# Designed miniproteins, single chains, continued (3), part 108

Each design is a single chain, and the fold is of that chain. pLDDT is the mean over its residues in the fold that is shown.

## One batch from the design tools (miniprotein)

Design m11586
Fold by ESMFold2-Fast:
Structure m11586 (fold): chain A 66 residues (1-66)
Amino acid sequence: MEELFKEFDKDGDGVITAEELKEYLESKGLNPTDAQVQQLIDLFDKDGDGKIDFEEFKKFLESGFA
């Protein structure tokens, strides 16, 4: 879990930004638009701050779809 989060968080700041998510998706052979990346961030971001931290990601995995 933490190891997977580390793959996304290249800066090691404990949050996943739209830029980091875009780079990750490109490494998987996808070419997402900025709008598509933002839509994914919005889907996971419960606080509406435009970022996903490890606690939000962990809570998603533990509680499922709230």
Scores: mean pLDDT 62

Design m11587
Fold by ESMFold2-Fast:
Structure m11587 (fold): chain A 150 residues (1-150)
Amino acid sequence: MEVRIRPATEEDLETIHELIVERHKRLKSKTPAPSLEELRALLADPNVRVLVAEVDGEIVGYMILRFDRENRTVEILDIAIREEVRGKGIGTTMWGHVLHLALELGAERIRALVEVSDKATIRFYEGLGFKKVGTIKGKSEYHEYELELR
């Protein structure tokens, strides 16, 4: 079957949590992975969209997006794809869905925060036309990336 992007359900949260934990371990992230209860709260938030990417009925990726209606901004809170499905255009399909949702909502920009050590995600966003607009220093250091839609 083809790549399918759909809204996440309560039953998907354990799989999403496992994907987040695996990514945090690979990146040696200092930021803890959100708990299942925190993911459930995000799923219940009307300003948040939790989406999954499926190939042949298997979840291979996820996206967590927040809409700031006042600032007309879509914030990418988290996004990942399983490494075993690389090169199959799944990232491009997921990105197309994010872009369409942002445009349908009347968003003027898409914003992402990326840890300065996450070079793969930085390259991905820069390849999509995102521009670095700042750097936030705290317990972790993040680059702010933005893509203007109009």
Scores: mean pLDDT 80

Design m11588
Fold by ESMFold2-Fast:
Structure m11588 (fold): chain A 63 residues (1-63)
Amino acid sequence: SPLVLARAVEDYEAKTEEELSLKKGELVLVLEFLDRNWVLARSLETGKEGIVPGSVLKPIEVL
């Protein structure tokens, strides 16, 4: 799938080592859509990768 540039619309706090913590307004690349609720993302601010609920992200652009 193409990469998607997205922005966090709310803060998210990781609950496991696999999850990515995000602050509202943070830019991420969506690397993979895992299921209907979760995506694999990379933070453009920290370079960290992890899974996050798709509901906390707003897509900006398909790359």
Scores: mean pLDDT 86

Design m11589
Fold by ESMFold2-Fast:
Structure m11589 (fold): chain A 59 residues (1-59)
Amino acid sequence: MTLGQFIKQKREELGLTQEDAAEALGVSVSYLSRIENDKVHVSPEKAEKILEYLQLLQQ
């Protein structure tokens, strides 16, 4: 599973739209869509922040 696929899966499991997740992360919807479709390279630091945020929403 790619990072983009993993982020998409976690977002869908939480019932979040791309708009909701992008707003919560402080990024554009287009940027999040590109990440989820593996169309853009994400820095390790940014990827970790996204994953940590999604994990916090599961608590």
Scores: mean pLDDT 75

Design m11590
Fold by ESMFold2-Fast:
Structure m11590 (fold): chain A 80 residues (1-80)
Amino acid sequence: SEEEIEELSKELHDAIKAKDFTKALKLLVQGADPSIKDANGKTPFQLAQELFPEEAEAISAKPGLTDEQRLALLLSQLPD
């Protein structure tokens, strides 16, 4: 449901801020929306980029990926 996606998306933001990237990936697979911004106007990708800017830049340079695929690839490379 829409409420479930909103809840998963909020947990996704919280997981990234806590540097629990394994949980963040699980939430994304469960249907969390990577386009939903937090209270500061930041997407999940932007939150991860603030923590790991070099890794995020390398992934942002890759053509042909969706926002979801780009976020998933980034999160899979980050240490918990």
Scores: mean pLDDT 82

Design m11591
Fold by ESMFold2-Fast:
Formats: sequence, C-alpha cells, structure tokens
Structure m11591 (fold): chain A 60 residues (1-60)
Amino acid sequence: MKGLYRMTKDIKNPLPGFLSAKKGDLVEVLETTEDGLAYAKSLKTGKEGYVGLSNLEKVE
C-alpha cells in the first residue's frame, strides 16, 4: 500500500537503486512490487530506492 511508513530496523544496502535508512526513519511509499518490495522516498535524506516491505511499519 502507498503511504507513510516507518523503518523498523537499520538497513544498509550497497546496491544502486536500493534504499539505506535507520530504524525510526519515515519513508513515503510510492509504489509496491509483487515480491514484497516498496519503492520509497526517505523523508530524512530525500533519497529514493527499493526496500523490503517487511522492514516497514505503516503509520498513515
């Protein structure tokens, strides 16, 4: 689902196109995939990338 989510853990991903973020960071989910990924924008850093939906908690 699109909307506002919070990171539930620290994620470091070295691959281009993937989002790195800290536990507690807010992200705007723009798109979701069938494989349980979200394309999201970090509200803290402004960076965009893919992140696992299992690492997100919906807040809105």
Scores: mean pLDDT 77

Design m11592
Fold by ESMFold2-Fast:
Structure m11592 (fold): chain A 70 residues (1-70)
Amino acid sequence: SFFEELFKKYDTDGDGKLSLEEFKKALEDLGILHLHSDEEIEEIFRKYDKDGDGKLTLEEFKEALKDLLR
């Protein structure tokens, strides 16, 4: 529920997906943005952007967070 609430908070256009900018804002709110370089965050974003649309679904977002919290 926490990750779903965070996802919905930053899904400002209501399309059920997060852009890279919205993803970075979610990471900043979690206090983990500063633990990784911009390049690392962008690499993780691209890794989990399975459809190549430049956005993450809720499931892709959860997996990206899991990877960054290792």
Scores: mean pLDDT 79

Design m11593
Fold by ESMFold2-Fast:
Structure m11593 (fold): chain A 153 residues (1-153)
Amino acid sequence: DTVEKMKEAMKRLAEEAYRDPSKLPEFVEAARLGGAEASIVAGETVYRLTKEKIDELLKKAEEAPSIEERYNYYKQAYDVAKTGYDVLKELLDAAETHLANARKAGIYSDEEIARLEAGIARLKSLVDEMKKTYDELQKIYDEEKARYEAEKA
């Protein structure tokens, strides 16, 4: 019950932050303070929401009738990917720090430590995938920005 309530709270806060970016610092802080499992669940939710928003924006960019509208959608996709990547890195760092502290304190069983290590390994994979998405979108953004600036000149 307590763990499930924490997972639902982390998902809700992430969804609220993705609707209202002014709430993003509060969400990241709550996840960081919530422990390793909270940071893992928060990170998995951030990855999903970030990917969904990027896919939406890229579809709009492809269908955009003008260079200006296309550039604006690619810029938004790049900004979303950058924010998602930065947040995922912070949540991964928090999860690893909590796990290290838990090991030193002897708080968890070997089975609980193994479960947290598996969760952190999944989160590392999501950080790596978001980095690839961010790097590709940065390249696209730079190319589209150059096209937009050339048309405006």
Scores: mean pLDDT 87

Design m11594
Fold by ESMFold2-Fast:
Structure m11594 (fold): chain A 74 residues (1-74)
Amino acid sequence: DELKRLEELASQGDAEAQLKLGEYYYEKGDFEKAIEYYTRAAELGNREAQVKLAALYQELGDEEKAQAYIDKAV
């Protein structure tokens, strides 16, 4: 029920719901889905999503993408 509500809010452009879905998928080890939702929240200007996306790209070894999101978060 909670997951379905977050998916509905995220589809409506709720950056906080997108951030929470990104965290949910990150905890499950689904980094592809985590990147998808973190990217959507980050593009809406959510600073926490930008920081988390940068950290995730660093974990995956994509230093160029990590730096781009660090620059957005400053």
Scores: mean pLDDT 84

Design m11595
Fold by ESMFold2-Fast:
Structure m11595 (fold): chain A 55 residues (1-55)
Amino acid sequence: SPADLAALRAALDAAIDRLEAYFKEQGVSPEDIADYRARMRKLGDRVLAEREAAA
C-alpha cells in the first residue's frame, strides 16, 4: 500500500541518518560520508521502486 511504502521510505531514511551520525563520531571524512549517503539513497530508491512495482 502507499502507506507501507511511505513507512519503508521513512525507516530507510532513519537508518541512513543513524549510520551517518555514527561515521561522523568515528571521524570518517565528509567526502566519504557523502559518498556513503549517495550510494545508500540509490539503493533505497531501487528497493522502493521494486516494492511499488510489485504492489
Scores: mean pLDDT 82

Design m11596
Fold by ESMFold2-Fast:
Structure m11596 (fold): chain A 77 residues (1-77)
Amino acid sequence: AVEEFKFAFRLFDKDGNGTITTAELGTVMRSLGFKNPTEAELQDMINEVDADGDGTLDYPEFLTLMSRKKTPILQRQ
């Protein structure tokens, strides 16, 4: 759910600046049980939603990625 994603984002936002790096995103997705995200696939996804072009994701961009997937990964397990 959206609230779970918000908590996960907060946990990985160590700097408290409201953004996460590509490396942190990969860890979050793995924690959420994503199938098999490769570094290349993660980079492609991030590049597609990172309109700022700074290689980081804010919360809305993170939710966009999660929403587009909308796979019942947590439910499947």
Scores: mean pLDDT 64

Design m11597
Fold by ESMFold2-Fast:
Structure m11597 (fold): chain A 85 residues (1-85)
Amino acid sequence: LPLPVSPELPPVSRFTVRLLAELLKDGSGVVTKEQLKKALEERGMILSDEEVEEIIKYIDKDGDGVITEEELREVAEELGLTIPG
């Protein structure tokens, strides 16, 4: 498969960060890969399994395979983004 143009690009966007913040606010304080993919699909955003997995890996600082509120805050700070909530 062809390589992306910019391998250092974060696999997350401001939209993705805000979506994760909404999921964390409305849920139990964690977001799984399946929950993220479903939430994106419900909002008309269909990503591949590989893209969703890259988002999880980028944010998942603890290596638990899930995204916590603390991990999302750290990533948002690194990217210079504001989390609503």
Scores: mean pLDDT 69

Design m11598
Fold by ESMFold2-Fast:
Parts: structure tokens; sequence; C-alpha cells
Structure m11598 (fold): chain A 60 residues (1-60)
């Protein structure tokens, strides 16, 4: 099953590989990346990129 997560705080992307996120956005976690990062898709925008795991609350 796809892992869904809720964004817990606003985040502005500092590199082109990162997603800009707003608190309350729902993302689909696609892959676990190295260290604190996951690759995810923002369901509101359809954009994919890297997200800090600590900014996410996983939905069952």
Amino acid sequence: APFLARVTSDYEAVSPDELTLKKGDIVEVLEYAEGPWVRARNLATGEEGLVLRAALEFIK
C-alpha cells in the first residue's frame, strides 16, 4: 500500500531536488532516501522531490 503522510510544518525548498511544502499538505512517500530524506509526491501539486522525514506524520 502507498504510504501517505501529512506535512507538520511549512518548508521552503532550498535546492531543485527538494519539495516546497505547506503545513497540512498530504504527500505520497515513494522511496526512502539516504539519511533523514524521503522521496515523495505532493498530492495537491503533483510535484515530486525530497522531503525531510521529521516534517512528516505518517498516515496508516
Scores: mean pLDDT 79

Design m11599
Fold by ESMFold2-Fast:
Structure m11599 (fold): chain A 79 residues (1-79)
Amino acid sequence: MAEAERYLELAKEALRKGDYEKALEYAEKARDLAEAVDPNSLLVAEAYGLQGLAYAKLGDTEKAEEYFKLAEEAYAKAA
């Protein structure tokens, strides 16, 4: 749990700095760690959202939309 939260914060920091590739890597690690503990956790939803935002910033609009939908589905499961 703590490790997933840490990578989620690193992803947010990377997004703020414009390091979109690093943001994507950190968000992917956060998602993998969160899913290993609880695939229905809110952290999984947040990680998908950050992956979507990182893809949008990198200009991959198709993947951005895909990951935003995954985030919405994960939020529904976490509720």
Scores: mean pLDDT 84

Design m11601
Fold by ESMFold2-Fast:
Structure m11601 (fold): chain A 55 residues (1-55)
Amino acid sequence: GELSELQKLKLQAFDFDGDGTLSPEEQKRLDFALSHLDKDGDGTIDEAELQAWLA
């Protein structure tokens, strides 16, 4: 597939303008934010943490 579920979550979380586009700088910020969201380090994102980020 072209875009995984994780990539879609990145897009939605940081698409503040709603244009569906991420710059290389935005992608670096996403990686940092995802490290914070995945605080247990098991390779999954807690749904409550993700929802808090989107709220």
Scores: mean pLDDT 58

Design m11602
Fold by ESMFold2-Fast:
Structure m11602 (fold): chain A 55 residues (1-55)
Amino acid sequence: MELDAQLLGAAARGDLEKVRELISQGANIDKAIELAKKLLPPELAERVIETLKSI
């Protein structure tokens, strides 16, 4: 199961409940942040990173 990729997707959607669930399952926040910076437009990446850091 690609938890870090799912975490990125949930954060991009603003699905905070799913973000929390995935983190509790062992998703790697640092990896999700790295993927956000690499794969998302800067505005979306910033929003996703802020969401992940606030959890």
Scores: mean pLDDT 79

Design m11603
Fold by ESMFold2-Fast:
Structure m11603 (fold): chain A 58 residues (1-58)
Amino acid sequence: MKEAIATKDVFTDNPAFLSFKKGDKLLIEKEYENGLVLARNLKTGEEGYVGKEVLKYI
């Protein structure tokens, strides 16, 4: 499975999207062709969509 680090803080009121802080480790569950991924924040356990552009894969 792929892991990634968040490169910046993201805060969202949309429950479909994941909120996180810069440096949080995310588990990438699915990748989509439009630049979105489905990810889980390993710190909070929350799951949601993330723009691929804010991620650095490890």
Scores: mean pLDDT 82

Design m11604
Fold by ESMFold2-Fast:
Structure m11604 (fold): chain A 60 residues (1-60)
Amino acid sequence: LGLIVTSVFDYEAETPDELSFSAGDKLKITSVVDTDKVEATSLSTGQTGLVPLSFLKTAG
């Protein structure tokens, strides 16, 4: 649904399918892949990849 979330942690991709991001980056969630992972697009870089839900915070 295009939810925007702000990362509170730096994350380095461990696989080619994962997205790297920095604390404070805004990520647009484009799809839910698994119970612990989402697909997101970085609004800072425009890159899309998998992100662990444990590294994301949402308002609300």
Scores: mean pLDDT 75

Design m11605
Fold by ESMFold2-Fast:
Structure m11605 (fold): chain A 152 residues (1-152)
Amino acid sequence: SKAEELIKKARELEKEGKLKEAAKLYNEAGNLYLKEGDLLSAQVLYNLALELDPDNAQAWANLGLVYLKLGYYEKAKEYFEKALKLDPDNAQAWANLGLLLLKLGKYEEALKYYQKALELDPDNKLAWRNLGLLLESLGKTEEAAEYFKKAE
């Protein structure tokens, strides 16, 4: 598979001492498994990426998303916060942290983080939709209608 080709290339780069380049390919292979729903293979590959490059903000954010999908919310929060400390402009990490807070019932804090994600990436349709649903749950129905229109 394409993921197996990336893993093979990453192992070759790792043997050559090109650790950050190897980490990037492990992260890309992890993304392919995440897209296929193989959360365990994705987790292994993101951990390999972070072992070689612990400053890889995207790999921390992706590991956070794996833990969020597995229902380990405290670990997911820790990893998203690590990603945002390294790269505060990571719109996807803000959006996923907002989703985590929504799942924890922390609606006002979730609202703030979805708004931050949309300031950084206004094309994030999932964040627009989730923000609309959240605003309806807070009784802000007119404001929610505007955000649902942006999700179309």
Scores: mean pLDDT 88

Design m11606
Fold by ESMFold2-Fast:
Structure m11606 (fold): chain A 111 residues (1-111)
Amino acid sequence: MSELDKELLEAALRGDVEKVRELIAAGADVNAKADASFPGIEGATPLHLAALLGRLEVVAELLRAGADPTAKDSLGLTPEELISRIPLEEAERLLTLPAEEALREALELLK
């Protein structure tokens, strides 16, 4: 994938709303799918990552920019299905963690 697409996936994961806006304006593919450089999340779009970690402001920005809410990741899940799989209490806890740790714990909850 392009460097812009990779940065968009990372910004969505971190919940960095301003960086997401900047990358979309720079021409990043809002529907870019994670490749092997993102182990454990291959096929995930920025919208999948934002939804998984409860980054609701990023979810709103991605949808406004034309993100496909019906896109399926490597597990066959849509972003909406990922939101419903993380309990609210766990989602609130994950927001207090560094992005990399939040991702690992969220993926563990999906098993």
Scores: mean pLDDT 74

Design m11607
Fold by ESMFold2-Fast:
Structure m11607 (fold): chain A 92 residues (1-92)
Amino acid sequence: TGLTELHYAVLKGDAEKVKELLENGANVDEKTNTGTPLLTYVISTLLGLIDDVSEEERQQGLIEGEALKILLEAATKSKDKRTKEFAQRILA
């Protein structure tokens, strides 16, 4: 449903893949095909509010918080003020 490789890497807890994608220009402000921002989608999925990924992928994303941390740290450096403020609030 319009999930990017960056969405799946974070949900799977694949910190190295998240680093690779961000280094290769993956956009932290990326949206699903329905217009939902990546950070909002990932956080909602990990909290169980959206059931678009397997239970295994969701649990892996929660226990391997390094991938989520890398995404949030990249988002705090975003030029989009809303993305930056959202990431800062989650990391606080």
Scores: mean pLDDT 68

Design m11608
Fold by ESMFold2-Fast:
Order: sequence, then C-alpha cells, then structure tokens
Structure m11608 (fold): chain A 80 residues (1-80)
Amino acid sequence: SDEELEKAIERVKELTEKAEKAKTLEEVDKVIEEGKKVVDEVDPFIQENPSSPLVLKFREEWHKFVEVANEKREEILKKE
C-alpha cells in the first residue's frame, strides 16, 4: 500500500541519519540490520507494483542508505 511504502521511505531516511552518526562498527552493523528488516517488511508491497513511483522512491532512498552506511563503515575501519 502507499501508506506502507511512505512509512518505509521515512524509516530508511532515519536509518541514513543514524548511519551518518554511527561511531562504531557495531552501531553501523545494527543500522544495516534494521534496514534489512525494513526491506523484508516492504517487499510484499514492492511485489504488488514494482514500477510504482513510491517503489522507485524507496529504491532511491535505499541506495543512498547503502552508500552512506558503507562509507561510514570504511571510515571507522580506517581509524582502527
């Protein structure tokens, strides 16, 4: 549904902010696991109409989240 996709988009945006603020690998990994749960929860709605504008918006925000989380993980690893 549109409501579930809109909620998932907002949750991914919040997870991106959490990833940017993470200070340890454990914190980044926890945020990544939270993100995977969002994907699992929203997957049935994506399967209903995979080309909908909200699904495309979710994929854009998810891609941004993955990039930010990976960048933060690499930054923390370089400090060790």
Scores: mean pLDDT 85

Design m11609
Fold by ESMFold2-Fast:
Structure m11609 (fold): chain A 87 residues (1-87)
Amino acid sequence: PPVLSDEELKEGFKKIDKDGDGKIKKEEVEDVTKYLRSLGFDVSLETVKKLFEMADKDGDGTIDFEEFKEFVDRIVRLVRLGLLKLV
């Protein structure tokens, strides 16, 4: 299973956050899915959308870096529980 450092998560966040405003928008969920699959997580777009909505506590359609860390941590936990596969 992949072990993700804060530095790796920050680099991934910057690649998804193309406008550099420090937030990932709901419209970028496809890029989030692609990023996670590039790390070896066997995730569907549907699963990523649901987890994004859970991380978006304010319902404004954006998540910041701290919420993104929580989002990725949930995916890692799903892998550890055997509920998600690695590619």
Scores: mean pLDDT 75

Design m11610
Fold by ESMFold2-Fast:
Structure m11610 (fold): chain A 63 residues (1-63)
Amino acid sequence: GRELAVELGRYLARHPSASLEEALRHAARVHGVSFEEAARAVLETAREEGIFTREELIAFALS
């Protein structure tokens, strides 16, 4: 869960114009999981950590 959110946020930090879907597909590929599993894991981590924005996702990943 957390590792997928970190990978997503790091991708967004490196690619400012990337969509959330693009970053999520990247995280899914890196961790060898389906897009659906990655989406669920990231949403659960965001809910637990109180993350609501792209900027908060990036800050979380770089912490």
Scores: mean pLDDT 85

Design m11612
Fold by ESMFold2-Fast:
Structure m11612 (fold): chain A 59 residues (1-59)
Amino acid sequence: MELYRAKYDFKATRPDELSFKKGDILESTGERDGAYELVKSLVTGKEGYVPLEALEPVE
């Protein structure tokens, strides 16, 4: 399982995007669409696309 940490706060502008706060932990699903990845929030359990530039690996 690959985990990411949010670098900054992000507000979803599309229904398929996920909103998150700086420091939130997100699980990689491995599905990518250009500069976005489908992730699951470990805080809320919701899935959605987020910009890869907003994420850093926790390892």
Scores: mean pLDDT 81

Design m11613
Fold by ESMFold2-Fast:
Structure m11613 (fold): chain A 69 residues (1-69)
Amino acid sequence: HMLSPAELLEAIRIADRDGDGRVTPEELAAAVAAGRLSGEQARALLREADLDGDLTIGPEEIEALRRAA
């Protein structure tokens, strides 16, 4: 499955529980456990948005997706 930049931004919004503009693997796992995201959406976020490969999606990655949307 290929998520568009807009779909990735929506998944980030769902996973970013504290609104700090960062999504950690723990936040992704919590969102999946709560039924807010599928495991596939969480994997797609890490694959497509984690530009640094540190498994954390930061403000720079989010802005890159916004420019692509």
Scores: mean pLDDT 70

Design m11614
Fold by ESMFold2-Fast:
Structure m11614 (fold): chain A 70 residues (1-70)
Amino acid sequence: MIEVGITSGEGVKRLEEILNRSGYANLTIDGIYDEETKAAVKKFQAYLNLKEDGIVDEETIKVLKILEKY
């Protein structure tokens, strides 16, 4: 599941999969929240007019869940 403050494990893998499938990134699905994953999150946040801090907060998760549903 995707959760607030994820840094490693299944939550990060899910985030990486969604970003890749939605066309915002081309990441290796490794479950590690590294600089490449953080950069992809920042790009995603910028496109959606969210706070571009690279932190997966509640607002970022809400949008990710909407994209996962479609």
Scores: mean pLDDT 72

Design m11615
Fold by ESMFold2-Fast:
Structure m11615 (fold): chain A 73 residues (1-73)
Amino acid sequence: SLEEADRYYQEGVEAFKNGDYEKAVEYFDKALELDPNHPRRAAAYHLKGIAYKKLGKEDEAKKYFQETRALAP
């Protein structure tokens, strides 16, 4: 549901703030699976990019930064 997608997005943000980048990515993935057109999808991709960079996964980080730019003017 859209409500469940919003909840996962919020949990992803909290995990990110706590430095749990692996959990943050997991929650953002769940949010985007439930609502691929979520109003905050650009923010979710941006935060996934930062989280992947923090995890040393540079290629994944680059992919999600490109997704973020594609969604922004």
Scores: mean pLDDT 83

Design m11616
Fold by ESMFold2-Fast:
Structure m11616 (fold): chain A 63 residues (1-63)
Amino acid sequence: AESAHLTEREQQVAQLIARGLSQAEIAEKLGISRATVSRHVRRLLRKAGVSSRAALRARLRGE
């Protein structure tokens, strides 16, 4: 229940990261560039207070 204020796009990216999708797969699924996905991932890392994608995935899964 750590709903830091996320935009709708950040929520979509977070859900796909929790499901284990790569940046390329997320970009294809959402119709955005990989650079845009990378930007959202960096913002999610900052909001979650973690410095790795693996730690972010664990947080999103409630671990």
Scores: mean pLDDT 76

Design m11617
Fold by ESMFold2-Fast:
Structure m11617 (fold): chain A 103 residues (1-103)
Amino acid sequence: DLNNKLFAAVSAGDLDEVKVLLKNGADVNAQILDEGYTPLHLAAINGDKEIVEVLLKYGADVNAQDKEGKTPFDLALDRLSSDPESAEEVIEVLLKYGAQPVK
């Protein structure tokens, strides 16, 4: 399944495989049923700026909500305490593509 491979590639930080899967028709806005994560949520959790950028270029919903109502932006903010450099880079890209700051 292309969507399951896309989630695995994003989780592994494999940028080249992410590009191949999206080109071959993987759904950029697919959701994991248990958490409701999109590929963009996983890329934000991982702090992978380049994967975030590619997903957004393929039409990822920058404001997609998981089962807790969290957006990729919210998950990137959660990462600031553990890895501020990668989190700041992801936050900048998400804001450029129309992410809205939380209250």
Scores: mean pLDDT 84

Design m11618
Fold by ESMFold2-Fast:
Order: structure tokens, then C-alpha cells, then sequence
Structure m11618 (fold): chain A 60 residues (1-60)
């Protein structure tokens, strides 16, 4: 399933912290947004690329 495409609203191959936070709230992780974002953002650039997002989903 093209999960990344559903959350990449800009279509530029990255997910912003705001888009990621919306996903986490829908999944019931609203209290873990900052913790999970830091885990997913392995490059520390403030955005989540496709590879980081897929690795994050595998860790759930």
C-alpha cells in the first residue's frame, strides 16, 4: 500500500512534522508525537523522507 503517498500532502517526497503529528493523533499517539518524530527523523533535518517513514512504520 502507498502509505507514504497518503501523508505526503506536498508530493515532494517529504513529510513535515505537522503532517506526521496529524497521523500520530489519528493512531492514538498524541502524547508521543515529539518522541516518535525524533525516532523517525533519523537525519535530524526536521522532515521525514520516504525511507525514514517506512522504517518508522516497521517499528510500530
Amino acid sequence: MPAFKLFDKDGDGTITKEEFAELLRKMGYADKIDELFQKADKDGDGTINKEEFEEFLKSL
Scores: mean pLDDT 69

Design m11619
Fold by ESMFold2-Fast:
Structure m11619 (fold): chain A 68 residues (1-68)
Amino acid sequence: KVNINAVGPTGISALQLAEAAGHEEVVKILREYGVSENPTEVGPVTPLHRAAAEGDAERVRELLEEGL
C-alpha cells in the first residue's frame, strides 16, 4: 500500500531510524558527524532520514559532508 503523506514520523531523527533498523554502520557515521539523536526536528522525513532507514552509509556520508 502506497501512502503519499505518511513520510514524516514525528520526533524521529535519522540516527533513531538507523538504530531502529539495525544499521550500526550508519549509526556510527551519524554520531561521528555529530548528528543529534534527540529529536528537535518535527516534520517530514528528509533525504538523510531515508538514507539512514535504508542503511545507505555512502549516501549518509555524502549528505553530511556536502551539507557542511
Scores: mean pLDDT 63

Design m11620
Fold by ESMFold2-Fast:
Structure m11620 (fold): chain A 97 residues (1-97)
Amino acid sequence: SKEEEELAEKLLEAAREGKAEEVEELLKQGADATAQDENGETALHLAARNGHDEIVRLLVERAGEDPRLAEALSLRDKNGLNAAEIAQQNGHVLFPE
């Protein structure tokens, strides 16, 4: 629906901008965490790329309870990178083994 599309767009923007509280609220409203932008990037990719560690931790923690977030962990952008690989390229290890 248009409402689902608007929630997904807001989620991507909030993750890019580092707005952790807005990300949490949008997810509570049912925003689709598997939504990808024109570069194939999800909210998790954008948070990892921009070094928003708080948002990455929030999304990874919720992935245990949300199948869409669990799916988003495995999604790849147009360069074939998932969020963990993006974080590693930026010198961060955001996902503990």
Scores: mean pLDDT 80

